# Designed miniproteins, single chains, continued (4), part 96

Each design is a single chain, and the fold is of that chain. pLDDT is the mean over its residues in the fold that is shown.

## One batch from the design tools (miniprotein)

Design m15314
Fold by ESMFold2-Fast:
Structure m15314 (fold): chain A 66 residues (1-66)
Amino acid sequence: DRLERFILELLTSNGDLSRVAEAFGLDLARYRAELEAAYRALSQTPNPRPEMLATVAPGVYAALTA
């Protein structure tokens, strides 16, 4: 699942959002704020569900599910 893979990469990135953005074809300048918000929110959540991205990073979620 692309969303589950994205969450795993985000959480294991140690804040390297540029690497995550490149891996998933996301424009870092456009999605930086949402990627930072997602990293903060999801790193504090045990076993985060893919649907949580729709709440914390709606633009990223839309891009990954298009």
Scores: mean pLDDT 82

Design m15315
Fold by ESMFold2-Fast:
Structure m15315 (fold): chain A 70 residues (1-70)
Amino acid sequence: DDARREAVRRRAVEAILEAARLAQEGDDEGALKLLDDAIQYARDQGDDETVELVTAAKEELEREIRRRRE
């Protein structure tokens, strides 16, 4: 269902943007939690493309956190 897919994708994009905002405010834990929740939601909906999108965003955020803390 295209409408369902677009809704899942929209939620994922909103989560990525909100996670970026939280990380900029120093809430790295909250940012990662938000992305994990978005990955789980997309997985529950069977949307593999959105799972991949949010997973890539999480990997990039994790890399940035490691660079800042090491």
Scores: mean pLDDT 85

Design m15316
Fold by ESMFold2-Fast:
Structure m15316 (fold): chain A 89 residues (1-89)
Amino acid sequence: MQEALQLVREYLEKLYEMALKIIENRGNEEALEKLREEGKELAPEVQQLIARIEALFDQLSPEQQEELLKEAEELAKKLEKEIEELEKK
């Protein structure tokens, strides 16, 4: 469970960091193309993180699965709110 929670956090943090870079570089096509190339290089690592999260999730008890999903949803909502606040500014 603790390992699965850490991997979920790492995955969400990577998504958040990429979203921030995209927001910061809105209207700059050259910078956005560079970010797209960075995303391609990170794609195998992200897929490996997802696969590890799925494998660990399958090993968890039903109660632990519910806890993991709840924490993941809370983290995702917090990051989504921060992104929305940045988009408004």
Scores: mean pLDDT 75

Design m15317
Fold by ESMFold2-Fast:
Structure m15317 (fold): chain A 99 residues (1-99)
Amino acid sequence: MARVPELVAQLRDEDPEVRRAAAEELGRLGEAVAEEVLRHGGVEPLVELLSDEDMAVRLAAIHALKELGEPVRKEAIKLLEAREEKSLILEASIEELKK
């Protein structure tokens, strides 16, 4: 299995299957890796995946952000709310993360 820095890099992979698998693995690791995800800048690419063209990638990203716990969710919501242009999908993702 990949380490957290490798998983964070894979969130920006050109292959949607690689992006989905990396997000799913971060979600599976959960709160135990939240601080490492924050330290390695993993929240921003996870937030970018909420707008991914692949539905499975988007679902994996929202699940990962919820499973990584409050510090990661708080940072993700802050990044999403700071965007001037928001799609309906991004607004729905903000509401889902607040639940």
Scores: mean pLDDT 80

Design m15318
Fold by ESMFold2-Fast:
Structure m15318 (fold): chain A 112 residues (1-112)
Amino acid sequence: EAKEAGERGKELALEGGKKAAEAAKSGSLEKAREGGEEASRKGSEAAKLAISQKGKGGAEAGELAAEGASEGATLAGKEGEKGPVGKEGAFLASSGAGSGATAAATAAAGNK
């Protein structure tokens, strides 16, 4: 069902963002970058789930996935700024999560 796919997409995107936030709090820019890349991958998975639910349910699935990805990007940015890697780590983490959010939002728009 489209709702289940959207909820799963939201979970994946949010989990990616949380991992990016944790990585950004580390003392390593490499971990912050890796966290951002994982968040981007999870956001892309959310977008793929939304696209697979084309038609009447596709827009709803895409909106849920975009919501999770956006929340994850916000978490990565805010928590990254509190970490030892500072602004650069926050940028790497939130940029990856934001890429996933953009992919999910685009999928939602395309399915209307």
Scores: mean pLDDT 68

Design m15319
Fold by ESMFold2-Fast:
Parts: C-alpha cells; structure tokens; sequence
Structure m15319 (fold): chain A 89 residues (1-89)
C-alpha cells in the first residue's frame, strides 16, 4: 500500500482523490467523507502512521476489497483509537 511521510502529502493526495471522484458519479458519495478527513488531518496532530492507516482503508475500498460501510467503520475506529491513545503534547 502507498505510504506518506508527512500529513501535507496525505492532504494533497486526498484533495486529488476528491477531484477524481467528483468526475465519477459512482463515487460522489465519498466527497463528504474526503472533506471531513482533509479537515481532520489538517486540524489535528495525528502521527503519520495513523494517517497511513486511514489511507490504506481508502485504498482497500477503491480496490473493492471492503464496502463503503466497512470503510466508514475502519476510519472511525482508527481516528477514535488515535484520539484516545494520543497524549496531547
């Protein structure tokens, strides 16, 4: 799976993915989720490893390996665990 070295790379990737999915009516339902992820990553000091886990879940969905409901659950679980396990330094 693709790995990003910075949150800035991840945000750029998600913005590009958003523009790509806007051009495909089958995936337009991803737009709100992508917007939420971009803002969440931008406004929170998440470890790069956590960001990469979110992007791995998105890649699985885009490959047809998981359903949209499973994607939402995986992302929610990753985010909630990161927020619960990360001390604010």
Amino acid sequence: MRKFESKEEAIEYLKELKEKVKQNPKYRHLIPLLDQLIEFIKNNDLPVEVINRVLDALEKYLKGEISFEELRKEITDIVLKALAGEPIE
Scores: mean pLDDT 74

Design m15320
Fold by ESMFold2-Fast:
Structure m15320 (fold): chain A 88 residues (1-88)
Amino acid sequence: SARERITEPLKKNGISITDEAVDLLLEIVGDDPIAIKRATEILLKYAKENGRKKVTKEDVEKLRDEILSQLPEAGIEQLEAAVKRVTK
């Protein structure tokens, strides 16, 4: 599940995340495994660098622009490639 793709990597690193934070993250990135992985890596780095053992909804809101900045290149390129293939 998408939720497990977020919670399990953080849990393996001793970091908990609230249900509200997971829900917000999924609203931002959707259920794409690659987007979830990248967003989870950003949260993990943030938590480690700031000595945080728990990620909250407020933490995800703070990181929203950073998370979104890493999705447009891969997501837009894939979307543009798909559109270009069907709109000949």
Scores: mean pLDDT 73

Design m15321
Fold by ESMFold2-Fast:
Structure m15321 (fold): chain A 97 residues (1-97)
Amino acid sequence: MEEIEKAVEELKKYFGIDEETIELFKELDRLAKEGKYEKGRELLEEIRKDEEKLEQMLKLRAIEAAKALAKKEGRIVTKEEVEKLYKEMREARRAAE
């Protein structure tokens, strides 16, 4: 359990996720939970103007998804799982464009 949190922190460092990106991700999640979809959309549009920030957001989303799956399955999250999810998310975005 503590091992999962430690693995997540190591993955954030490995994928080069900066603190600013983590805070933006939390803000987007907060806005969604509060039903403030228009403000969340405006923030996303601003993030999309910064390609590096957008890439970090996709990687962080993959890390959080891998963490959720690992917790449900009672296992440790791995960098290989995050890479797989990130690739799938990126391919899905390319297919939509």
Scores: mean pLDDT 77

Design m15322
Fold by ESMFold2-Fast:
Parts: C-alpha cells; structure tokens; sequence
Structure m15322 (fold): chain A 76 residues (1-76)
C-alpha cells in the first residue's frame, strides 16, 4: 500500500529544486515514522539523491524515474 501520508502530488519538470527536496524529505521522514527498515531507507535515500542530482542537471526524466524507484523501495 502506498504511504497514505505522502504530502502532495509529485513535483514536475520545471519545479524548483526546493520543491523536490521538500517532497523527498517528507517521504523519508514519513517512512522513518512508519518503521521502514534501515536497509530500505538507505536504498531509497541513495535513489532520492540521484533524483536531486538529475534535477540540478535539468534531467527531469531521470529525476522522475529515480523518485519513483525510491518510493517503490519504501513501499516494500
């Protein structure tokens, strides 16, 4: 089941990096509060860092893909 307390709709191409960071930080905090394993948290955090690097490079396709991969890890 997806995390019910996910804050808002996913950020889109052209959104400021701050919006991506806020969304990702809330996802990680929600997962920690939900008791997701440290292994899955670490894997998701790595994927989210890759997403943020893609945003910095204006590669929103890769950023969106990596964000989705991280969310999938948190829901397992």
Amino acid sequence: TPLKSAPTSRPYKGDDIDKWEEFINRLIQTAKDAGVSQENLSKAEELFKEALEAVKNKDYRTATRKLGEGVTVLTQ
Scores: mean pLDDT 74

Design m15323
Fold by ESMFold2-Fast:
Structure m15323 (fold): chain A 87 residues (1-87)
Amino acid sequence: SRREKLEKMVKEFKERIDEKAKEVIEEQSEEKLKEAEKELSEELKRLAEKIREEGLATAEEFEEIVKELTEYRREKLEEARRAIEEK
């Protein structure tokens, strides 16, 4: 179903965010953090375009998903930044 595809895409992107945040923490690199911020921002834009093009979400659902993923990305990368700074 369209809902199942959308939920899978959201879950996979959250897993992608988790992987990138973990790599930043393990490497303890500000350069890697900046790269992750840029890559995830670009990937979110591509995901948003794909959801829109495939008509997988209503306008309301689309706004909620973009907000959720933007906030999740922000929180996970902020946690990674703090882990680097608390040395």
Scores: mean pLDDT 83

Design m15324
Fold by ESMFold2-Fast:
Structure m15324 (fold): chain A 64 residues (1-64)
Amino acid sequence: ASPDVIAAAAVRLLMERGYTPAEALKKVNEALKKNPNPSVEEMAKAVGIDPEELRRRVEELLAA
C-alpha cells in the first residue's frame, strides 16, 4: 500500500480510539517526518496502534 493509504488508515483508527481529527493528523504527520515511506508495521509502532488492526483498515480502504 502507498504511504498515503497507510497514513489515512492510521488517522481513522486513532479517531476511533477517541483522538480528535487534529490530534490524529498530528501523530501521523510526526511519524511521517521521521519516516516518509513507512511500512504498515512501522506506522503502527510509531503511533501506538496494533499492526494487524492497521493492516485490516488499509485493506478496507483499498477495497472501497
Scores: mean pLDDT 83

Design m15325
Fold by ESMFold2-Fast:
Structure m15325 (fold): chain A 62 residues (1-62)
Amino acid sequence: MVDQLVQQLLDTARWLESQGHPGASQRLRDIAQQARQDSSTLPQQDVVDTARRQADGIDLDP
């Protein structure tokens, strides 16, 4: 579950960088990295929910 989410976040980050949103891209990479670290100490569902909430908070339409 977490590995699939991490891959999805990294794929989205690469796409955003190609579209000219390097800040949003970096934020998604940071979220993915944090989710990987947290998955060793926290329940997978909590890690997934937290990462999704953080990703949803990224404003791409200023």
Scores: mean pLDDT 77

Design m15326
Fold by ESMFold2-Fast:
Structure m15326 (fold): chain A 100 residues (1-100)
Amino acid sequence: DVYKEIIERAKLAIKFAENLIKYLKEHSDNPEIQKLIDEMEKKLTEAKELLKRLEDAVSAGAPGDEIRKIIDELNKVIDELRKTAQKAMDLYEKELKEKR
């Protein structure tokens, strides 16, 4: 089931971002990382809302074109979230090397 696969992948991406935000808040005071945390939190809220909309649409048997539009928007937000998360991780790795 393609929709179940998409939903599960989105849930994993959301959970990863939540865990990363928590970790970075505990381990870094870097203002640049804090800005990326703020960006991730905004995208996380958007992703959660789109995921709920997708789950509701699939459960309601919404038209395939409507479901596809929600999937496209969700994938875009998840991609932006992943890119911001990668940038935050890269900055944190640099911070660790410099504090050495």
Scores: mean pLDDT 87

Design m15327
Fold by ESMFold2-Fast:
Order: structure tokens, then sequence, then C-alpha cells
Structure m15327 (fold): chain A 93 residues (1-93)
């Protein structure tokens, strides 16, 4: 079941955050950054599939271009990675 797999992945991610929190602030910061990158990758892949199926609007893609860079910068993802994600979403316009 996709729901059970999603719940298992969420539990595993929570366990990794708790472990990182126990190790220290730098480990937690890195875990949050990795989580932001992983989440962005999943969302962009979903947008790419939705575009292929004609199920995403230009307004939704423009919203993603505003929101994703801001969240990734707050999570301290490097600018080159952010630019790569932006380019992928822009390619869907």
Amino acid sequence: SMVEEARRRAAEFQARLEEARRVGPEALREALREAAEWTAEGLIRALEEAKKNGEVTQEELEHALRVFPAILREAEVDEATIERFVARVEALL
C-alpha cells in the first residue's frame, strides 16, 4: 500500500531527525537540508509527471518557482542546487 509506505518513510525520516538532534545542531541542520532537497526532488518529479499528463497549470508552476527557492534557501541548500531545481520547473513552462 502506498499509504503504508508513505507512513513508513515518514517514521524513518522522523527517526533520522531525532538521531541528528541527539548528535548536535550541525547534524540537525544537515538532516533538514537533505530533507528539503529530497522533498523538492519529489515535488518536481510530481510536477513533471503532472505536466506530461496535462494536469498542471502555468499558475501552479509559477507558484512553485516562487515557493521552492525560498524554502530551499531557508534550509541552507546551496544556490547551484536551487538553480538546478528552478531550471527543471522553468522547463515545464
Scores: mean pLDDT 75

Design m15328
Fold by ESMFold2-Fast:
Structure m15328 (fold): chain A 117 residues (1-117)
Amino acid sequence: MAAIFVLREEFVEEAVELARKLGYEEIVVINARASVADLERARKADVHLVEATYLEAHELSRATGRKIVPLLPEEYEDTPFVPHLYVRYQLFIQAVLDYLLGRISAAEFLARLRALQ
């Protein structure tokens, strides 16, 4: 099973396509509309696709011991830095980290994710 963690709805379709190309048919999507049950399924996934840069995904992988795949396209690495979007991503990545390490509940993760919309 693959779990997809996205902050922005526009990445859902691309992330699902990537997970299928990686050989995963069972996919759970964690966005602002996800349920607690979806988060509990996501925690047990074989791979986590996260709306993060390569460096952020690498640090998440090191901290959690999990297989993390970055979802941000290469063109986003070359996009000029936007401070308000950067802060939202840092808070999102921290929430993903805290959830995968068991530091926060599924309900608390969803509350944080919804606050970032």
Scores: mean pLDDT 82

Design m15329
Fold by ESMFold2-Fast:
Structure m15329 (fold): chain A 75 residues (1-75)
Amino acid sequence: REKTLEAMRNAALEALELAPKEQIVDTVKAILRAAKRYFTPEEVKRLADFIINKVKELYPEYYDEVKKVADEILA
């Protein structure tokens, strides 16, 4: 289970690095919605925090929007 979360984190990072800037928000939505179906709320929150921090590093212009959609999905 923890190894699956690590694999999901690594896949999420790769997806964010490969996605066009314009698709970053939609990429994050897809990842978090998929994770919400298979992981606990706490595990999804940790994945979301990791993704939000990576977006802040790679695409700071999308940080606020990504944080907002992550909060909506985690609600």
Scores: mean pLDDT 78

Design m15330
Fold by ESMFold2-Fast:
Structure m15330 (fold): chain A 97 residues (1-97)
Amino acid sequence: DLIEKAKELIERARELLEQAEETGSKQLLLEAAKLLTKAGVLALQLTDKEEKSRILSELDELLKRAEELLKRIGPDLEAEINLGMAQLALGVGKLIL
């Protein structure tokens, strides 16, 4: 089930992001960013507009938090690239909703 897979990725990304916010860990932020990218790409495959909208809203929340954390802890090219890819997937997902 793609919906359950997307939910799992979002939940795991939230956990890693919360831990990154507590510790200031660039590595945990990077891992969260990678999961957010995977969730965003997977959300593009969802056909249920209501479920897709909910997942995209959660993705948007977590991406904003990750970008704010990245500004606080300092630049990381790999994290910026992953967050950028996730933002692109979010934008496309919202347009085709």
Scores: mean pLDDT 86

Design m15331
Fold by ESMFold2-Fast:
Structure m15331 (fold): chain A 70 residues (1-70)
Amino acid sequence: SKREEAQAKIDKLVDETNKKLIEKAKQYHEEMKTLSPEEQKKLRDEFLKEMKAEIDKTNAEISKLEAEGR
């Protein structure tokens, strides 16, 4: 059904987003270990901005898929 297709797409999107966020967080933590305090601040600000953008994008796509599944 249209609803089941939408749910499957949402589940896949959530899984793919979670995998991306986990991988980015791992890379961020490893990079932080080798940087100066000034570089750490810049990397942290960029990381937080990028994470928020990715989450906002996924939430918007989920909302669209939920509407299509109704």
Scores: mean pLDDT 85

Design m15332
Fold by ESMFold2-Fast:
Structure m15332 (fold): chain A 90 residues (1-90)
Amino acid sequence: DKEEEEAVLFLVSVIGLDADIDEVIKRLDKDGDGKISAEELKEVLRSLGFNPTDEQVEEIVKALDKDGDGKIDVKRLKELLKKKLEEYRS
């Protein structure tokens, strides 16, 4: 949907089109539970030179949280990011 697409586009714009998605996902999944929290996402975005608000991070997590557990599934995010990058590279 539009919210999911907007969140993915924002993340791709922050990460960059030449980024190693596997390395980015590894950094996001800091505790290795296969889920990405709002706090983990915020820390990675800040490390990439962005300063998102807590509300912006929460909105991204909510848009990508299909399970309703308050976290983003690593496998799902990896799939969405790779698909979006392929669209731009192809």
Scores: mean pLDDT 75

Design m15333
Fold by ESMFold2-Fast:
Structure m15333 (fold): chain A 61 residues (1-61)
Amino acid sequence: MKVLVEADLSDDADMERVVRLVRETNERSRGKSPEEAERIAEEMRPDLEAAGATDVRVVVE
């Protein structure tokens, strides 16, 4: 099972910080259930939004 965290970026987004936070979220979600992955994404949402990410969502493949 592959879990992806997707987000849209604002024009003022700190892209390097967003990429780092997405990577961290994906590492924390590795081997977790979809429910756990969504919880982890929600915990990371404030930091992602502060870096300029919008519409943070969890996709399970």
Scores: mean pLDDT 74

Design m15334
Fold by ESMFold2-Fast:
Structure m15334 (fold): chain A 70 residues (1-70)
Amino acid sequence: SEAIKEVRERFRKGTSVEEIRDWIIKEFNLNDEERRYVDFSAALAAMAETLGMPELAERIIIDAVRRILE
């Protein structure tokens, strides 16, 4: 989907997980439950980045986008 392509592009450009989270929330006008889920997923992704697992961080965010938007 286009949303997933834009998430991948932001990760490629070195955009922070927090900035990608904020973009998703604003772009897709998420409700409170969806926002909590994205916030939780972003926290896990940031932890994966800290542990040297950037591919896992990207996967976590992409899976969250698929679950909410697809």
Scores: mean pLDDT 86

Design m15335
Fold by ESMFold2-Fast:
Structure m15335 (fold): chain A 99 residues (1-99)
Amino acid sequence: SMAEKEKRLKEREKEIEEAKKLLPEAKEKLEKEGADEATKRAFEFSELYLEIYEKLKKAGLPVEKAEEAMLAGVKAAKEAGDIEVGKKKALEKVEELIK
C-alpha cells in the first residue's frame, strides 16, 4: 500500500541520516589503517550515494530518486570499466532529476 511505501521511505531516510553521521569517522579509519581495493570502492560508492541523497533532498525529491541516480551510475561504470565514468553519470542523472 501507499502508506507502507511511505513508512519504508521514512525508515530509509533515517538510516541514511545515521550513516551520514558515521561517514567522517569511517573515512578517517580507512585513511589511517588502509584498505583493499574492494573496500575502498565500496566506501567511494557510499560517499557518492550520500552526496546524491543530499543534492536530491535539497531539491525536495524522495530517496527513491537517489537510488535511480546510483543505478544509472553503476550501469555506466560497468559498461565503461571505469568508476569515474559511473560517478559522472550518477551526477548527470541527479541534475536531470532536479530539472
Scores: mean pLDDT 76

Design m15336
Fold by ESMFold2-Fast:
Structure m15336 (fold): chain A 96 residues (1-96)
Amino acid sequence: MSPEKQITLLLARTLAALGAVHVSIKMARKYVEQGKYDEAIELIEQAIQDLKREKEWLEEYAKKYNIPKEVVDKVNKKFEEALKELEKELERIKKL
């Protein structure tokens, strides 16, 4: 696999993971509107675990293929921001 393809795969998986976070938040909000608080909580908790696993996989992938630190740092920052967003949504739902 070429270095360009390695970076492209990392970025594509990052984009997919961030998209999944936004879908999970929208679905959780819909469950809250329906009074399904337990389902909303479970969905956000699952999204947090999925995002953490994806971050770990991407970090190992980046090490294996010697992806530039600048690219890895940008990806990690986006994952940290997404985790913070999920954790805030979880706290919001639990207070209802």
Scores: mean pLDDT 87

Design m15337
Fold by ESMFold2-Fast:
Structure m15337 (fold): chain A 67 residues (1-67)
Amino acid sequence: SPSEVKARTLAKALAGEPLSEEELDEYEAAAIEEEREYAKKFGLSEEELERRLELIRRRTAELKAAV
């Protein structure tokens, strides 16, 4: 599940384990999927959803730069 992928990646990061580009891509995909499901469940506007997706992409890019 998206939550499991996110938890696994965050656990590795907190443990100081190296993250691969593939793992960070999986994390981004999982975070985006979870956010889209949240938007459908709570009726978020397309503008609000896109803002949140941009934030996810920005944060994963920062994580990739830090590795």
Scores: mean pLDDT 79

Design m15338
Fold by ESMFold2-Fast:
Structure m15338 (fold): chain A 75 residues (1-75)
Amino acid sequence: MMKKLEELAQKVVDAILKARPAHDAAKTAEERGQAYLPVNKIVNDFLKNNPDITMEELNQLSQLIQQLIDEERAR
């Protein structure tokens, strides 16, 4: 499970980074929301395919995503 969570976390962060230019260029809240639709789809599809995911695994995913974002900001 952990390896799949690491892959998911990286995929989510990659999608956030790809959405950042569109988000920064957006003039409305609707446009900003549309920039992050691929991120929401990735997370929702994962939860739908893994309905037995535990709260501990969700916490690990959140920590991995935050760690990757912090590492990107430090670059």
Scores: mean pLDDT 76

Design m15339
Fold by ESMFold2-Fast:
Structure m15339 (fold): chain A 108 residues (1-108)
Amino acid sequence: VEELKKKVIENLEKARAALEAGDLDTAKQYIIEALKVFDGSREKGVLKLAADLLYVIAKELGFDVGDNPLYDFGKASTQIYNFLVNATAADAPKLIAAVKKAIEHLKK
């Protein structure tokens, strides 16, 4: 779990740096890579960490994801991917806020 958490944080920090540099396409790639770190895991601790991460990002992007992160996992994931696909330079401040919040949450 800690090794996967470290990889997610590294990708999110690279995404933040890219966003702050105005490179939206590179930032989108790093956010997607961070989300993919949990793909294929069957471990409950890893799945909970993935659900918590998606919930934090979706909430910071302004999506209504309810109070149950596990129940809303699929909704949060879909909303984040749709946002990333359609995001423009105007969305960069919102993405920066979401990425920073996710990094803070993971470093707890």
Scores: mean pLDDT 72

Design m15340
Fold by ESMFold2-Fast:
Formats: C-alpha cells, structure tokens, sequence
Structure m15340 (fold): chain A 57 residues (1-57)
C-alpha cells in the first residue's frame, strides 16, 4: 500500500541520515522525488514530517 511504501522509505532514509551516510536535506529531496514518481505528491508533507520526527530521535 501507499502507507507501507512511505513507512519503508522513511525508515530507510532516516537510518542513512542517522548513520551519517546522507544529509537530512538530501533525504527530504529523495523522499519528495520518489513520492512524486509514485503519484503520491499529496503525501509529501506527511512523509517529510515523519522523516524529520524519526531522525530527531
């Protein structure tokens, strides 16, 4: 589902940011790009908020 796709993408990108392999800015850009490609542009604000929250942990 779209929710499962977002959950997996957020988890993967957050781990890369926490490990220092990716900047938060680039992770946000990648998340936005992937969701737009999938036709989920309306879900971008929600996904970015979840990514920010998970990285802040």
Amino acid sequence: SADDLIERAVAELAELVKRGELSLALARALMTHELRKAGLEDRVPEALARLDALVAE
Scores: mean pLDDT 86

Design m15341
Fold by ESMFold2-Fast:
Structure m15341 (fold): chain A 67 residues (1-67)
Amino acid sequence: SDVEEIAELLRKMDIHQFDAFLRTLDPAVAAALRADPGADVRDLAERIAASVTDRERTLATLRELAA
């Protein structure tokens, strides 16, 4: 599932790579995720998937930044 792939990519990222990812998002979405990232990486992945309009583009960005 997209959520499982997002969670896996997030686990590979350091704080600087994740901050770079947040900078690619709408500022309001990035601010919401910073304020409430959830309890764990899976919860964060679900919040990201729910917050973005284009999951395929989001996955492509995460894959690029995590490489």
Scores: mean pLDDT 82

Design m15342
Fold by ESMFold2-Fast:
Structure m15342 (fold): chain A 79 residues (1-79)
Amino acid sequence: KKKEAIERIIELLRTVYRNEDAEIEAMLKLIEHLEKIGAAGAEEFLKLLELEVQGKLEEAQELNEKILERLEPYVEALK
């Protein structure tokens, strides 16, 4: 499940977004960090990218806002 999501994310970043290997690596590290703090998982990032690729920008924005809401407790801690 998680492995399949990561593999699909790498495929989309490489083929659709044409990202360089360094950019893909940075994005994967960001996903791992957000997953560790409970803000988002690989599956949610895959869904976000798929919504963007399909032109479903409103749904992509809604998912992005939900991820940001999960970051609120950490933002309060940082001030």
Scores: mean pLDDT 73

Design m15343
Fold by ESMFold2-Fast:
Parts: sequence; structure tokens; C-alpha cells
Structure m15343 (fold): chain A 86 residues (1-86)
Amino acid sequence: SLEEFRRELEEVLEEVRKWAERGTEEDLELVRAAVEQLEGLLEFMKANPEVLLRTYSKEEVEELLRALEEAVREMRRILEEAEKEA
């Protein structure tokens, strides 16, 4: 569901924030990997909307993509702030 998807994204963002707060090189590498994975997922979904349309309506697909885009932007901001302190 869309609500479940948004909940999962929020849980991932909270975990990423914790890694960034610890600020070790290993933790920052995990943050970078998470950003790359989410960006890759977003690009895949944008390139292949028909895959999502098999399960979701057009409006639901637009909401999913918007939620994912917002999560990617927030994760990138978290990474940028953490790197400034390193």
C-alpha cells in the first residue's frame, strides 16, 4: 500500500540519520550506498512506469514516485550535512 511504502521510506530515513549522526567513515559509506540504491530505484521506476501500473493506479504511481523523490532529496541533504562535519 502507499501508506506502507511511505512508512518504510520513513524508517529508512531514520536509520540513515542515525548512521550520519555517528559520522564514522564506515557509517558515511552506508549512507552513500543507501543514497545510490534509492536513486537507482527511482530512476528504474521512472523509466518503467508500466511495471507499477500493473499493481497501482496512475495516481498511486505518481504519489509513489513523489514520495521516493522526496526521500532521495532528504537522504542527499543528510549526506551533504554529515560530510561537512567530517
Scores: mean pLDDT 82

Design m15344
Fold by ESMFold2-Fast:
Structure m15344 (fold): chain A 81 residues (1-81)
Amino acid sequence: APKIRIAVAVPEELREQVRAALEALAAQLAARGIEAEYEILPSGEEAKKALEEGRADIAIVIGPDGSVSAFLISERAREIL
């Protein structure tokens, strides 16, 4: 099955809330035959670095207000999605 690696940068205060949202997203992707693996990172810099180094296929940066401040997707993820 195709796999997608998601790197998420989220403030510590929102970490559990975002983890629940990522689990819901992973379940939706699994219903489409896509396996999602996610990693929560402490900074947007580390999430972008993971994407640039090929360790992640998608990088999501959550701001202190809970909004998505950045969303980056690799060509590999575009082929799978």
Scores: mean pLDDT 79

Design m15345
Fold by ESMFold2-Fast:
Structure m15345 (fold): chain A 100 residues (1-100)
Amino acid sequence: SMEEIEKLLEEILKLLEEAIEEAEKLGRDNPVVQALVKQARELLERAKKEKDLEKFLELIEKAVVALTSALVEAGREELADEFAKKISELMKKLKELIEK
């Protein structure tokens, strides 16, 4: 279960980093998108240093909200929905493994 938890954490972090890069490119000329991307990056960097799993999950959830908002502001609602669905599925699997 620990190895499965570590793999899910890596997948969550990778998905967030990929979505941040995509939002940054899509909204490069939009200051609202850039501010949300900056917020998501700061939350992700804090999450990477967080040793308390509950606080890690809170930081990730905040980063997901900022990043979903960035994609919507960039006019890419379908990408926001796809990202939110993928991250939600990974977060659900992670929470289920932690509760066992």
Scores: mean pLDDT 85

Design m15346
Fold by ESMFold2-Fast:
Structure m15346 (fold): chain A 93 residues (1-93)
Amino acid sequence: ELDKLIEQGKKGDISALPKLAELTTSPDPEIAVAAAKALIDLINTASKQGKKIPKSVLDYSIDKLNEASHSPDLAVSSAATLALMTVSSELSA
């Protein structure tokens, strides 16, 4: 469930990242926005904990967030764009 993935994100559980990225492309805007926000929280928390996120996971997240950023729903596209910037900064670190 989304709620479990959001909780994992708040804890910096990197294993939740691929599923959160996938959920940003959900046809339900509430799920897509919540997933994008949880993804940002996950990356920020993991970084704060000194965890290195695998590049393959970051690349997968970029692909999904690029798709979500083209959403006709403005809340979804905005949240996805913010998440995409967060993922991109981690690749450059």
Scores: mean pLDDT 83

Design m15347
Fold by ESMFold2-Fast:
Structure m15347 (fold): chain A 80 residues (1-80)
Amino acid sequence: VADLEARVRAALDQVPEEYESMEEAGKAFEEAIRAAVPDATRVTVSVEKVGPGLYRVRVFVEDADGNGAVAEKLVKVKPK
């Protein structure tokens, strides 16, 4: 079923692409996913540095039926 992946990807497309910290980016992605997929039993968000000020946010979402979806998006973290 493509529904879970489509919902996760749509949620990521609506989050901002620039943040002041990795923690802010991770929280924003988790909140967006939980709002778009309220039936998720597990939401895992990881933030990895891939370049100067550039981070990959990866989300894994699982529903009660054991369906899983993975999506990722590049975000910028502003220098302090």
Scores: mean pLDDT 79

